# Designed miniproteins, single chains, continued (5): the designs that were tried, part 99

Each design is a single chain, and the fold is of that chain. pLDDT is the mean over its residues in the fold that is shown.

## One batch from the design tools (miniprotein)

Design m19636
Fold by ESMFold2-Fast:
Structure m19636 (fold): chain A 58 residues (1-58)
Amino acid sequence: SLEEEIARLKAQREAARAVSDPETQALIDKAYERQLEALRAGAPPDTPVDLSDVPAPP
C-alpha cells in the first residue's frame, strides 16, 4: 500500500542518514523527500530513489 511504501522509504532514509555526514544527510533528505512527494502524487511505488546527487561513502 502507499502507507507501507512511505514507511519503508522513511526507514531507508533514516538508515542512510545514520552512516552519513551532515552534508550528505541533507542530500539524502532531499532525494527521499522528492520520492515521497512523487509517491503521494501517484508515481509507481517501484520507482527507485534518485541518489545521483548523493556521494558514495568514503
Scores: mean pLDDT 76

Design m19637
Fold by ESMFold2-Fast:
Structure m19637 (fold): chain A 72 residues (1-72)
Amino acid sequence: MEATVVERVGDYLILDVGRADYPQLKPGDKVKLTTEDGKEYEGEVISVTPDRTVIKTDADLPVGTKVKLEIV
C-alpha cells in the first residue's frame, strides 16, 4: 500500500494511508517502509484511524515523503 509522511514526532511517523488501505493495518502489526529511492525501514503500527496511521520506527523521513508500506 502507498502512504505519505504527514508528521514526525520523535520515533513516530504519522502517515496518510489511502482509505481503501488503512483497514488492512492493525495496532501491533510489523511493517516495512520502502521509499521511492529504494531505502527500506522496519516499523510497528501503534494506532490506525481513517485519517492517520502512527508507526514507531527509527526511519528519519521528512514530511511529504512517499513510502510503500508492507505488512511483514
Scores: mean pLDDT 82

Design m19638
Fold by ESMFold2-Fast:
Order: sequence, then C-alpha cells, then structure tokens
Structure m19638 (fold): chain A 90 residues (1-90)
Amino acid sequence: SEYLEKGKELFYKQDYEEAIEYFEKAIKVETGRKKAEAYLNLGKVFMFQKRYEEAAEYFEKAAQLYESLGDLESARYARVMAKIARTLAA
C-alpha cells in the first residue's frame, strides 16, 4: 500500500489535494481492508476541506466495505463519521 502510506504522509503535511490523488490511486489498486482504509482517509481529507457531502459519500463506502469484511468496529466508526458529515452538510 505505497499509495495509501504516501496519501497519509501528505494528509499529515496538509497537502490535501495531493493526498486525495494518492488515496484515489490506492482505491483503484487496493482491495479489502486497504481499500476501505483509503475510502476512510479520503473522507477525512474532505472533512478538513469542508466538503461534507463528498466526505459522507466516502465514509459510507468505507463502512460498507468494512462491514462486508466482517470488521464491524471499523464499519461502525465509518458510519458515525458519515452521520457527522451529513449533519454538517445540512
């Protein structure tokens, strides 16, 4: 998950636009948990940019994928984040 790790590094540095590019690359090449983590991190970047509708969409994608993997704790976390994003979008 080279793209996932680079995305996280860029997000930490507040290079949000480049972080988005690397998380999108991770989503295209990764599967399972790594893809779910890329969706979750993309949602977090959109939250920081106040792009709440996009944040909610990606948190929901993360939740669905985590749930399909049996990771109910990560799925629940992502659903809570999606609800927060939807509330801020309203």
Scores: mean pLDDT 91

Design m19639
Fold by ESMFold2-Fast:
Order: sequence, then C-alpha cells, then structure tokens
Structure m19639 (fold): chain A 91 residues (1-91)
Amino acid sequence: DDIERAGRQAVEDALENVKKAVEAYEKGDKRTATIYAVSAMLSLAVAKWAGLLDEARRAVKEAIDYVEKSKKPDPELLKMLRTALAELEAA
C-alpha cells in the first residue's frame, strides 16, 4: 500500500525534523529551527491523512519528550507538538 508506506515515511520524517529543529534552536538559529518545526508538522499531517493515527500519536509523544529533555526546549515547537497530539487524540 503506497499510502501506508508514505505515512510510515512521514512519521520518520517528522521525528527527524523535530531533532533537526532542536539542534538548530540550541545553536540559536531560530529561523532554521522554525523551518524544521513546520516541516515536522507537515509530515505529521501526511501521517494523519494516511490513517497512521496510533503511530503518529506515539511519534508526537516521543518528540515532546525529546524536546522537553533538550538543553534548550523551544516553547513554540512544544506548543505545535502538544496541539498536534490533542488533535490526533480527538481523531
């Protein structure tokens, strides 16, 4: 199933982009951090559209934990991730 494969890749892309957003934010590169944060949210939207709700919920929870445990938690990224989790749990 091409849709399921795309959804699984989107979950992986979301987690990778969150890690890149955290790295950029820790370096003080807020612009690059925002670009990766938005890319992560777009990937989560693709995973949701593909019907991978349980995998997307787990990925968002993992991402929130990763950001909260980072050296410099980005409050904007945390807000985006918490909003995405609330929407996924309401779906």
Scores: mean pLDDT 88

Design m19640
Fold by ESMFold2-Fast:
Structure m19640 (fold): chain A 97 residues (1-97)
Amino acid sequence: PDDVPPPELERRIAELIERAAREIARLVREGAPAERLREVAERLREELRRLGLSEETIEQALDQALLLAAREVLGPEASVEEVQALVEEIRARIEEG
């Protein structure tokens, strides 16, 4: 509770997550190498760390960005299973590359 960011900072965090999600979705659609996905993830982590977020919160924010990216790639009609499968694929590429 004490590490909950102020409303203005929460909005900035949401904007950073959404920006990262859009960039990841674009890179996935373009068939970009894992290194490019990792660069976006690392940049998001660093930006959130500068805002004073805990490592646990940064990891949760990255997971949220991946979920938003997968939905953006697949569209609003995609099943939960299809979205989860793409999230897992993107996460594996970031962790391995």
Scores: mean pLDDT 82

Design m19641
Fold by ESMFold2-Fast:
Structure m19641 (fold): chain A 90 residues (1-90)
Amino acid sequence: SKEIEELIEWIEEKMKKIVELIEPIDPELAKQLKELAKKFIEAVRNNDKEKAIEIIEKMIELIKKSKLPKEVKEIAISMMEEVKERLEEI
């Protein structure tokens, strides 16, 4: 649907910003997050809400367990939680 395509475009932009924030500090984590973001978007396209939530929670956990500066973690997690909340409202 048009609503799903608009949601996916918004998710892609948010994921891009998160990756761009992390990549100069932890390129390996950024690569893992890129791959998980692809799987997340695929789950959203397939209307697999349970799988999408599982993937985004895993992404948040990876950021929490990382060695990223606290401020970077807080920004990235906040953006991920915003995506999760919007997905849960559908």
Scores: mean pLDDT 87

Design m19642
Fold by ESMFold2-Fast:
Structure m19642 (fold): chain A 60 residues (1-60)
Amino acid sequence: MLEEYTAKLKELAEKGADGTAIGEVLDEARAAGFSAAQLFEMLEEALGVKITPQPPEAAP
């Protein structure tokens, strides 16, 4: 249920929850079988931002 995880992320973002809490929701969605692309889409919608894919060696 994609919308359920998106709603949880929106609620956490609205309340200013810690990144750990957001990470737990994303981990639950990943365990439920959602792809990385779907997880990024949920996070983008919940936070109202666009996440740009980073180049392979751009990780600091």
Scores: mean pLDDT 70

Design m19643
Fold by ESMFold2-Fast:
Structure m19643 (fold): chain A 65 residues (1-65)
Amino acid sequence: MIEKALEEVKKTKDTEEIGKIVSDVLRELGLSNDEAQEIIAEAISLSKNSKEAGVKALEIIKEKS
């Protein structure tokens, strides 16, 4: 799942699509909306654009998995 999401994020430059991919992964893992927002906020703080934030969020999830 996460590996496929990473490939999809890399193939798109649409910031809205990146957000949907990350949100879908977080929801499928059974995380609450609050938990998902915390991960996204952390990833954004460590990144300089939406694409990097999407990749970083998925990397954080993968490390915890």
Scores: mean pLDDT 76

Design m19645
Fold by ESMFold2-Fast:
Structure m19645 (fold): chain A 60 residues (1-60)
Amino acid sequence: SFTFKVIAPSEDAAKAAADIVRERYPGVKVSVDGKTVTLVSDGPVTTAIGAALLAMGEGL
């Protein structure tokens, strides 16, 4: 399993990023705590990295 944490500029941005990751990467477990988006993947590390990059891009 791989775990990544992404810090968004706002709680709304964190929620939006989490929703996008859930839609694009259904195999990734996504949770939000304030501005922090936590991504857990039990699949390939490339999938987890892709999800994290998408979440960071949405937060900008």
Scores: mean pLDDT 74

Design m19646
Fold by ESMFold2-Fast:
Structure m19646 (fold): chain A 55 residues (1-55)
Amino acid sequence: SMADLRAEYLGLVSQLSEADRKALDAVGAKLHQEGRSPEEVLEALIAYARELLEA
């Protein structure tokens, strides 16, 4: 569900630096401008957040 995706995203974001959060904001804005659905945007941001935590 969207609520489950949002909860997962918020949990990942809480572990990120300010710089990484800004990078996620930029990616999210770009995907939204490209016409991606809110669910697709959240799924992409979750994947990016996981990569940022690994780096």
Scores: mean pLDDT 85

Design m19647
Fold by ESMFold2-Fast:
Structure m19647 (fold): chain A 55 residues (1-55)
Amino acid sequence: SIDELIDEVVELYRRGAPMDEILAAINRLEAASRSQEERNEAFTRLQERLRKEEE
């Protein structure tokens, strides 16, 4: 699911994974979205979660 892919990106970020791994996970999230609206929603949710992790 989209939420599981977002969770994966956030978890890689928390671990301090290499940027290459984080970008690969982001690319998987983008590819999993069926429409531009779905991609925009997924990235908005991802940005909100990453913003909270930087606290």
Scores: mean pLDDT 79

Design m19648
Fold by ESMFold2-Fast:
Structure m19648 (fold): chain A 61 residues (1-61)
Amino acid sequence: SPESIARVVTVHVADKLGATPEQREKALEEVLKWVKENADKIPSLEELARAVYEKAREILS
């Protein structure tokens, strides 16, 4: 599901960047909100995963 992709990808990005638990939770909340508003506009789960990855990186950078 889009929500599962958001959770898995955001946690992976946070782990890779050495984010704190607080930073990870904040990023996850923002990504989940974005996914709820935008998942229906994205034509594939692969493209959704890519968009989530970029969004998580943007928030955690």
Scores: mean pLDDT 82

Design m19649
Fold by ESMFold2-Fast:
Structure m19649 (fold): chain A 63 residues (1-63)
Amino acid sequence: ALTPEQREYILQTLLSAGLSEEEAREVVERLEKAKTREEIIDLLLEHGLSEEEAEAIASLVLE
């Protein structure tokens, strides 16, 4: 499970990428339910993050 600090970091990254607060919260909840790195990366790429940003967040979520 994500720590509060990890959740906040991901939320802020999504907001900086242009998502609304509502969209960013939905993505964070979906990330917490994701079971594989591939699911996390695909989700983030669909929302406009780069491959590098998606990989960094996937590593954070799966640690």
Scores: mean pLDDT 80

Design m19650
Fold by ESMFold2-Fast:
Structure m19650 (fold): chain A 68 residues (1-68)
Amino acid sequence: ATLIVTFTSGEAGERAITDAITRLGVNVLSGKELSETTFEITFANDADAQKALAYLKTQPSVLSAKIV
């Protein structure tokens, strides 16, 4: 499963993604920066992607987040 997240800044995005991975213990297969503020994260399974999406949606630095 793949998650695309847009943040208010690249720095905020890097911090939020690192915090999500560390706190949730999700299995990340790859991460790709699509732009300075937009990141694509591929997870090993849908459950991990949904868990990360739920967490990231609570963060004030997140403008949009979706599973594709």
Scores: mean pLDDT 82

Design m19652
Fold by ESMFold2-Fast:
Structure m19652 (fold): chain A 67 residues (1-67)
Amino acid sequence: SAIEYLEKAIEALKKGDVEEARRYANEALAVAPPEAQELINKALEAARKGDLEKAIEYLEKAIELVK
């Protein structure tokens, strides 16, 4: 489920585990619709820049799109 992967990615980011978050975000990308994929990619870019709060915001928006 895309939602389950996105929730796990958010939990990983809250712990500062960017590597685990990246893994779960990639799993979510494989099963998410295109609109959510765009937000997940923005979250990955934010995390890469060290903006974990912004990354979490994008992943939360992705969850709202797939509900």
Scores: mean pLDDT 87

Design m19654
Fold by ESMFold2-Fast:
Structure m19654 (fold): chain A 61 residues (1-61)
Amino acid sequence: EELENLIKEMEKLREEARKKGLPAVSQALDRAIERAKETGDINLAKAAINSAKYVLEKVEK
């Protein structure tokens, strides 16, 4: 359940990054989603979400 919710959050952030023209962020999230699905690493998923949110927030300045 927690992992599934984190994957959904990463997918939303990936789509947001694509719309904002941030290919590095969308590509990093794509890799993080695949890795989380393969390993079940919740901490990796949380780190990817936090990093993506930080970058997306800064781009809005």
Scores: mean pLDDT 80

Design m19655
Fold by ESMFold2-Fast:
Structure m19655 (fold): chain A 105 residues (1-105)
Amino acid sequence: MEEAEKYFELGLEYAEKGDFEKAKEYLYKALELYQELGDKEGQARVLVELGKLYYKQGDYEMAIIAYRAVLEHYPDTEAAKEAAKNLAKLYEELGKYEEAEKILK
C-alpha cells in the first residue's frame, strides 16, 4: 500500500513539473502495485490521473480512453465521479455536447 501511494505521489509531482514521461512511468508503477493489492479505488485514481496527463499533453483521444476505462471498470469508485466530470468537460470542449450530456445522465 505505502509503496503504491509513494509512486502515485511521485507521478503527480512529475506531472506538475511537466515531466510527462516520468509522470507516466511512476503512475504505471502505482497502477501495477494497486492491481496486485486488489485496490480498486487506487487503480481508478491512477487511471484518472493518466487521463488528466494525456489531456495536458493534448492527447484527447487517450484522455477519453482513460476516463471511459474508469467509468466502465470502476463505476463504484469516488474516482469514477471525477472521471465522469472530466470526460463531460472534454466532450464539451470538443463540441460533442450530446456525448457530454450522456455521461452526466
Scores: mean pLDDT 86

Design m19656
Fold by ESMFold2-Fast:
Structure m19656 (fold): chain A 91 residues (1-91)
Amino acid sequence: MPFSEADQLYQEGEWYLRQKKYEEAIKLYEEALKLDPESPLAAEAYRNLGKALFELGKYEEAIEYYEKALKLDPDNEEAKENLKKAKEKLE
């Protein structure tokens, strides 16, 4: 698969997520999704956006992105588990 500008931004977003730089990770993933919203990496980007927003305490936004991830990849167990945890925060 060709390595595109969007693919590079997805990779950089993951790197910032690992560094716990959640706001920076969110911006990079949002930019990547704007460039290629139908990318094979889009489901992973939505999961990672949800994770970053969860870590920032933005549970309603995290739920929205986990649901978008599951719409693209319905069998993803990590997204299902993280969605459940985010919903538990809001009760």
Scores: mean pLDDT 84

Design m19657
Fold by ESMFold2-Fast:
Structure m19657 (fold): chain A 77 residues (1-77)
Amino acid sequence: SAVTDQAKQMLVKAANQLLEEGVDFSKMDGIDALDKIEKKAFELIDQQQKAGKLSKAQADAIKDQVKKLVDQAKKTL
């Protein structure tokens, strides 16, 4: 799914950006780490929408899929 691939890409970009900002995930609870990554992914999606790179409908669909992927990851912890 294109939306699933975009959601995964946004999660990877979010995690990498947090690492560049000095976040050490190995020192965090897994749930707290996933919450930080989700929040950063939503910020990146909002920036893409404001830049005209995503429609509102596309941004909302990607956010919904990000939330589902994060919730699934939390259940695996």
Scores: mean pLDDT 88

Design m19658
Fold by ESMFold2-Fast:
Structure m19658 (fold): chain A 81 residues (1-81)
Amino acid sequence: MEEAEKLKKLGEEYEAQGNYRKAGEAYEKAGEIYEKLGKYDEAIEAYNKAEEAYLKAGNKEKALEAGVKGGLLAMKRYILK
């Protein structure tokens, strides 16, 4: 848990610095760890943050990848409850 939370905090720090590429990478890694731990709400939030950061970085491909991951988890949480 500490690792995923630290990566989320690093993403916030990179975002504050305007380093959106590094912010997206940190949020994406946090999302992957939360997903593996079954913390789907935190994973969805992290992937959504990664998508936004990648869009700000101009990386539409990475933004789409992060958005799809978050969207699939949101559907799983909503449909499978």
Scores: mean pLDDT 83

Design m19659
Fold by ESMFold2-Fast:
Structure m19659 (fold): chain A 68 residues (1-68)
Amino acid sequence: AAATADVIGEAFAEAAPLLEAGRHEEALRLILEKIREQAPDVEARLELDAEGRPVLVLRSRDGRTAGP
C-alpha cells in the first residue's frame, strides 16, 4: 500500500497541467479521485479555509495518520 504522501505527490504531478491552466477545481477533483482509489484508508473531501478558498482535507479512517 502507498503512503498518503506518495499518493498525493503522484496526484499533484498528474494534476500539474490543470493547475498551470488555472483549472484548479478539476485539478482538485483529480487529486481527490486518486487518493480515494489508492489510499482507501483515508477520507478525502473539499472544504473552505478561513479565507473561503477550497482546500483538500484528509482524515485517517482507522485513527492512524498517513505518515509517522
Scores: mean pLDDT 68

Design m19660
Fold by ESMFold2-Fast:
Structure m19660 (fold): chain A 80 residues (1-80)
Amino acid sequence: SAEAVARMRELVDRALEETRARSAGRSPEEIRRIVDETQGRLFAEVDRLAREHGMSPEEVQRLRQEASERFARLLLELLA
């Protein structure tokens, strides 16, 4: 699961970077759509990797919660 966790962390980091870049100069409505879309894709990918690599429920929950918190903070930053 260490391999899967490392891959998921890379996906989270890239998703946040992509969201920040795509949100530059966008309206609040567009920013919310970008965040929702990117987070949805990320969580689908996390679920796929968790199944493929037999990750523990605890590891998946921890990573999902961390990602949700980071996206929530980014959204507040982008809407400021």
Scores: mean pLDDT 84

Design m19661
Fold by ESMFold2-Fast:
Structure m19661 (fold): chain A 58 residues (1-58)
Amino acid sequence: SAREEVRQRLLEELRKNPEFQPMAELLEELLAQGLSDAEITERLQATFEEKARELEAK
């Protein structure tokens, strides 16, 4: 499906950047759990926001 293609493409892009390796691993885990797109997006977004706050807290 188009959604599955988008998810795979995102995973490939994340793997290209070493800085995003933890995000790529998280995405793989969430996909393996069979979560819905909404649940995956929510968890990925929460993790991204958490990492952004860590970066700003320097």
Scores: mean pLDDT 70

Design m19662
Fold by ESMFold2-Fast:
Structure m19662 (fold): chain A 104 residues (1-104)
Amino acid sequence: SLDEKIEQLKRKIEEVAPEIAEDLKNFIDKVRAGTVTDEDVYEVAEKLRTLPLDKQKEIAEILIELMKVLPPEHRVPVGRLLAYLAIGNEELRKYIEELIKKQE
């Protein structure tokens, strides 16, 4: 069930942002393995920042869905990625905050 949900989210990433899909999929694999570093978060965030805002919003939605299916200990790196993306982008930050509020 979890593996099937992760594969569905990876397919959505491929559809939304094929230009960074491999980097983001590799990040998800490291999150699941518990091997993600702060440097991995930074590098993925910088790549996501090159996308148009609408694609960044769609990827943020996918990352929030990912957090819902992950065990609590694996959620922290994804939360840090979202927080890093929101730095210097007020519209994206407000969008992410609203998505999280709907989750609660």
Scores: mean pLDDT 85

Design m19663
Fold by ESMFold2-Fast:
Formats: sequence, structure tokens, C-alpha cells
Structure m19663 (fold): chain A 62 residues (1-62)
Amino acid sequence: DDARIRAVLAEARELIERGEGREAHRLLVEKLGVSPDVAERAGVALAAGAEDLAFRIIRENL
């Protein structure tokens, strides 16, 4: 569900903006079921402001 992926990515971005990158990583792994490597790549994209890239990384690995 694309809406759910985007909602979780929005929550992860808020965590990254608060300096809680470790919690953002855990959220992506636990809520989306992606591997730690995929969560790391998506987190880097979110930190760079590339939200659509983060969404694509998650979608390609589900």
C-alpha cells in the first residue's frame, strides 16, 4: 500500500530531523519489513530530502 509506505517514510523523516536516525532506521525495518540495508539506503535518501527516491527504494525491495 503506497499510502502506508509514504506515511511511514514521513514519520521516519521527522525522526531524522530530530536527530533520531537510529529510531528512524528501526521504524523502517519493523513497520515496512525491509532489510537493514534497504532501511539504511532509504534513510540516507530521506536525510538528503529525496523523499520520492526513498519511496522507490522501499517499493523495489518489498
Scores: mean pLDDT 87

Design m19664
Fold by ESMFold2-Fast:
Structure m19664 (fold): chain A 98 residues (1-98)
Amino acid sequence: AVSQMRQARQQVQQALQVAQQQNDWDVVSRLQQALSQVDTAIDMYQNGGPVSDVVSNLNNARTSLQQALDVAQQQNDQQVVQLVQQALTLVDDAMSSL
């Protein structure tokens, strides 16, 4: 669970850096939201918070990542698309491991 969340965080951070270099504010905004939600889920998990709250934050991150993916696909940004798809898989894997 936490290893998948940390790996998801790394993929989101990489996607964020690429989107920032492209000045794609719509993708950047959604990726920043997803990053915050993943960070909250990690903090809750590490501090023994309720699993339901961890899952809720990961579901919110999944929604933000899906929105970022949709925008990146419309812009034909294959690098951001690939990184976000990897992050989505890792978020799903983290939720399955809880």
Scores: mean pLDDT 86

Design m19665
Fold by ESMFold2-Fast:
Structure m19665 (fold): chain A 91 residues (1-91)
Amino acid sequence: SSALESARALRKVAEGIKKAVEEGDEFNADVYAALGIIVLTITEKYDPDPEIRRVARETRDRVSQAVDEKNYEEAAKILEEGAERLERLAS
């Protein structure tokens, strides 16, 4: 399902953010966070399930806030939690 593909992408993005943070690479942390926001935006726009769209929107809003605060560790955690919620709804 599109939700499972989105969840997989979010997990990869979260791993990318965590690696960038460990390396002190704010630029790449921001790039990965932006990719996560794109995935969530597309999921919210096109997924036929209103609950999946709601989870995508809530996760996107929280990730955007964490990125604005330069809290990339929190952004990665929010993306992982969002992926788990999407996987649960897709099952």
Scores: mean pLDDT 90

Design m19666
Fold by ESMFold2-Fast:
Structure m19666 (fold): chain A 60 residues (1-60)
Amino acid sequence: SLEDEFWELSKKIDELAEKLDYDSQLEVNKKRIEAAILFTEDPEEAIKKLKEILKEMEKL
């Protein structure tokens, strides 16, 4: 389900965020909260946003 995909992506982002400095963690958390709010209105776009966050983190 879209809900399951959202939570799986959120977990991966959380695990990667643990390796970042505090300021970077704060920025990632802000983007995650925005995606969670968006999920209530447009779940597919919210998932896309999480995938973009994850890709950016993987490039660092």
Scores: mean pLDDT 81

Design m19667
Fold by ESMFold2-Fast:
Structure m19667 (fold): chain A 69 residues (1-69)
Amino acid sequence: MLTKEEIEQALKNIARLAVKLGLIDKEDPIEGLVAMIKAKMISQEYADRYINSPYLSEEEKEKLKEALK
C-alpha cells in the first residue's frame, strides 16, 4: 500500500512530466494524472491504486474514473 507521502510525491512527479510533455499548462497533480491516463502513459492498474487511496477527494477520484473510460 502506498503511503500518503509516496502518493503525493508520485503525483508531483507525474504533474511535472505532464507539463514537460505539453499535456497540461500548470503542475496540477490530478489533472497531470488524468492527462497521462488519457495519453496511455499510465496503466489502469497504476491509476486504480490512486482511485482506491483514502488520500484523494471523491471529486478527484471521479475525474480519474472518467479518464479511464
Scores: mean pLDDT 76

Design m19668
Fold by ESMFold2-Fast:
Structure m19668 (fold): chain A 65 residues (1-65)
Amino acid sequence: TAAARAAGRAARDGAAEVDLTGVDPAALDALGDAAGGEISAAEAARRAGISPAEAAAVRRAAGGA
């Protein structure tokens, strides 16, 4: 989603806080599954419609909060 791509860009750009409000719940679930090791970051990125690097950055930002 557009919100997921915006969150991924913010996380990659080193934003101190990543606003996940408005991110597609399915994309958040996929990122959570990837963080738990159930799916790869690449698979989460595919489901969320963002790049693997953006998915990894969002996971890192979410895990740091």
Scores: mean pLDDT 64

Design m19669
Fold by ESMFold2-Fast:
Structure m19669 (fold): chain A 74 residues (1-74)
Amino acid sequence: MSEEMQKDAIIGLLRMHAAVLIKEARKQGREDTAKRIEEVLERAVAEIEAAESVEEAQAIMDRAIAEMNAIAES
């Protein structure tokens, strides 16, 4: 598997995780929370695409997941 394919897989997993949190936030009427999660996702995807290695991409994903979870819980 190429680094490009691995990055695409990481982005896919991150998008799926964000989609679940965004859907739940919107069901609760928390549109501002959903928008904040969308902003984290967009930034993280751009950073992953710019990453020089799969290890860097994985670290960005882990940080983004933690940030999105914290936003969803607040």
Scores: mean pLDDT 86

Design m19670
Fold by ESMFold2-Fast:
Structure m19670 (fold): chain A 71 residues (1-71)
Amino acid sequence: GEKLREEARRLVEEARRLKEEAKELAKNAKTIEDIAEAFAKLAEAVGLALEAARLAEEAGDEELAKEARSL
């Protein structure tokens, strides 16, 4: 259980980082390429957040699963 919880936590942190990077890219976007990069990072963040929620639920950590889904 602990290893799944730790993995879920790492994915939450990575998803949060990518989400913030995507927001900054979107805010400062000047080209279609900038917009595409922002969308790509956001899609990656969503994928990681969903996987983190799944692993957290498997580990029995409902609070961490909720945190992941709220990203």
Scores: mean pLDDT 85

Design m19671
Fold by ESMFold2-Fast:
Structure m19671 (fold): chain A 99 residues (1-99)
Amino acid sequence: MPLDPVSEEALEYLRKAAELLEEALRAAREGDVEEALRLAREAADYLQQAVDAGAVGASLLLMGVSLAIKLLEEGRVEEAVETLEELLELVRKEIEEAE
């Protein structure tokens, strides 16, 4: 939609967030909660930069990553994995729709 143009810079932030979420998902599946938390927090930072660069859809993704971080902090690893899987699918769709 021309009302919410995603800049090349915002797209790059979304791509970096997708890579970090994929690594966070892998770490969470392996039971490495500390690494999953580190990667999820870094992904959240890139999603915030994408929002600041005009990717309005990234605000919902940021809320989802915040939930995944909370689930990991509470030791709810299986629920965090499910949340991260859904977020990775959504961020990939956001990138495809912006291209």
Scores: mean pLDDT 83

Design m19672
Fold by ESMFold2-Fast:
Structure m19672 (fold): chain A 71 residues (1-71)
Amino acid sequence: SMEEKIKEFKKLIKEAEENGLTDEELLELAKKLAKWLLEKVKEEGKLDVKEVEEQIKKELEQLEKEIKEKK
């Protein structure tokens, strides 16, 4: 499901943060994971790509906002 794909994405970002990645490294990783996840969703053809893309975009915007607010 879309919720499970987004949950996995969030889990990978959280694990990277817990492993001591910097805010800049975390954001770069998140962008790479987002691109990879979107390509995978397109290849599988089981989910609405646009809805997944919009959810990933919101998660990236939230991460960027949290990083910016810390500074």
Scores: mean pLDDT 77

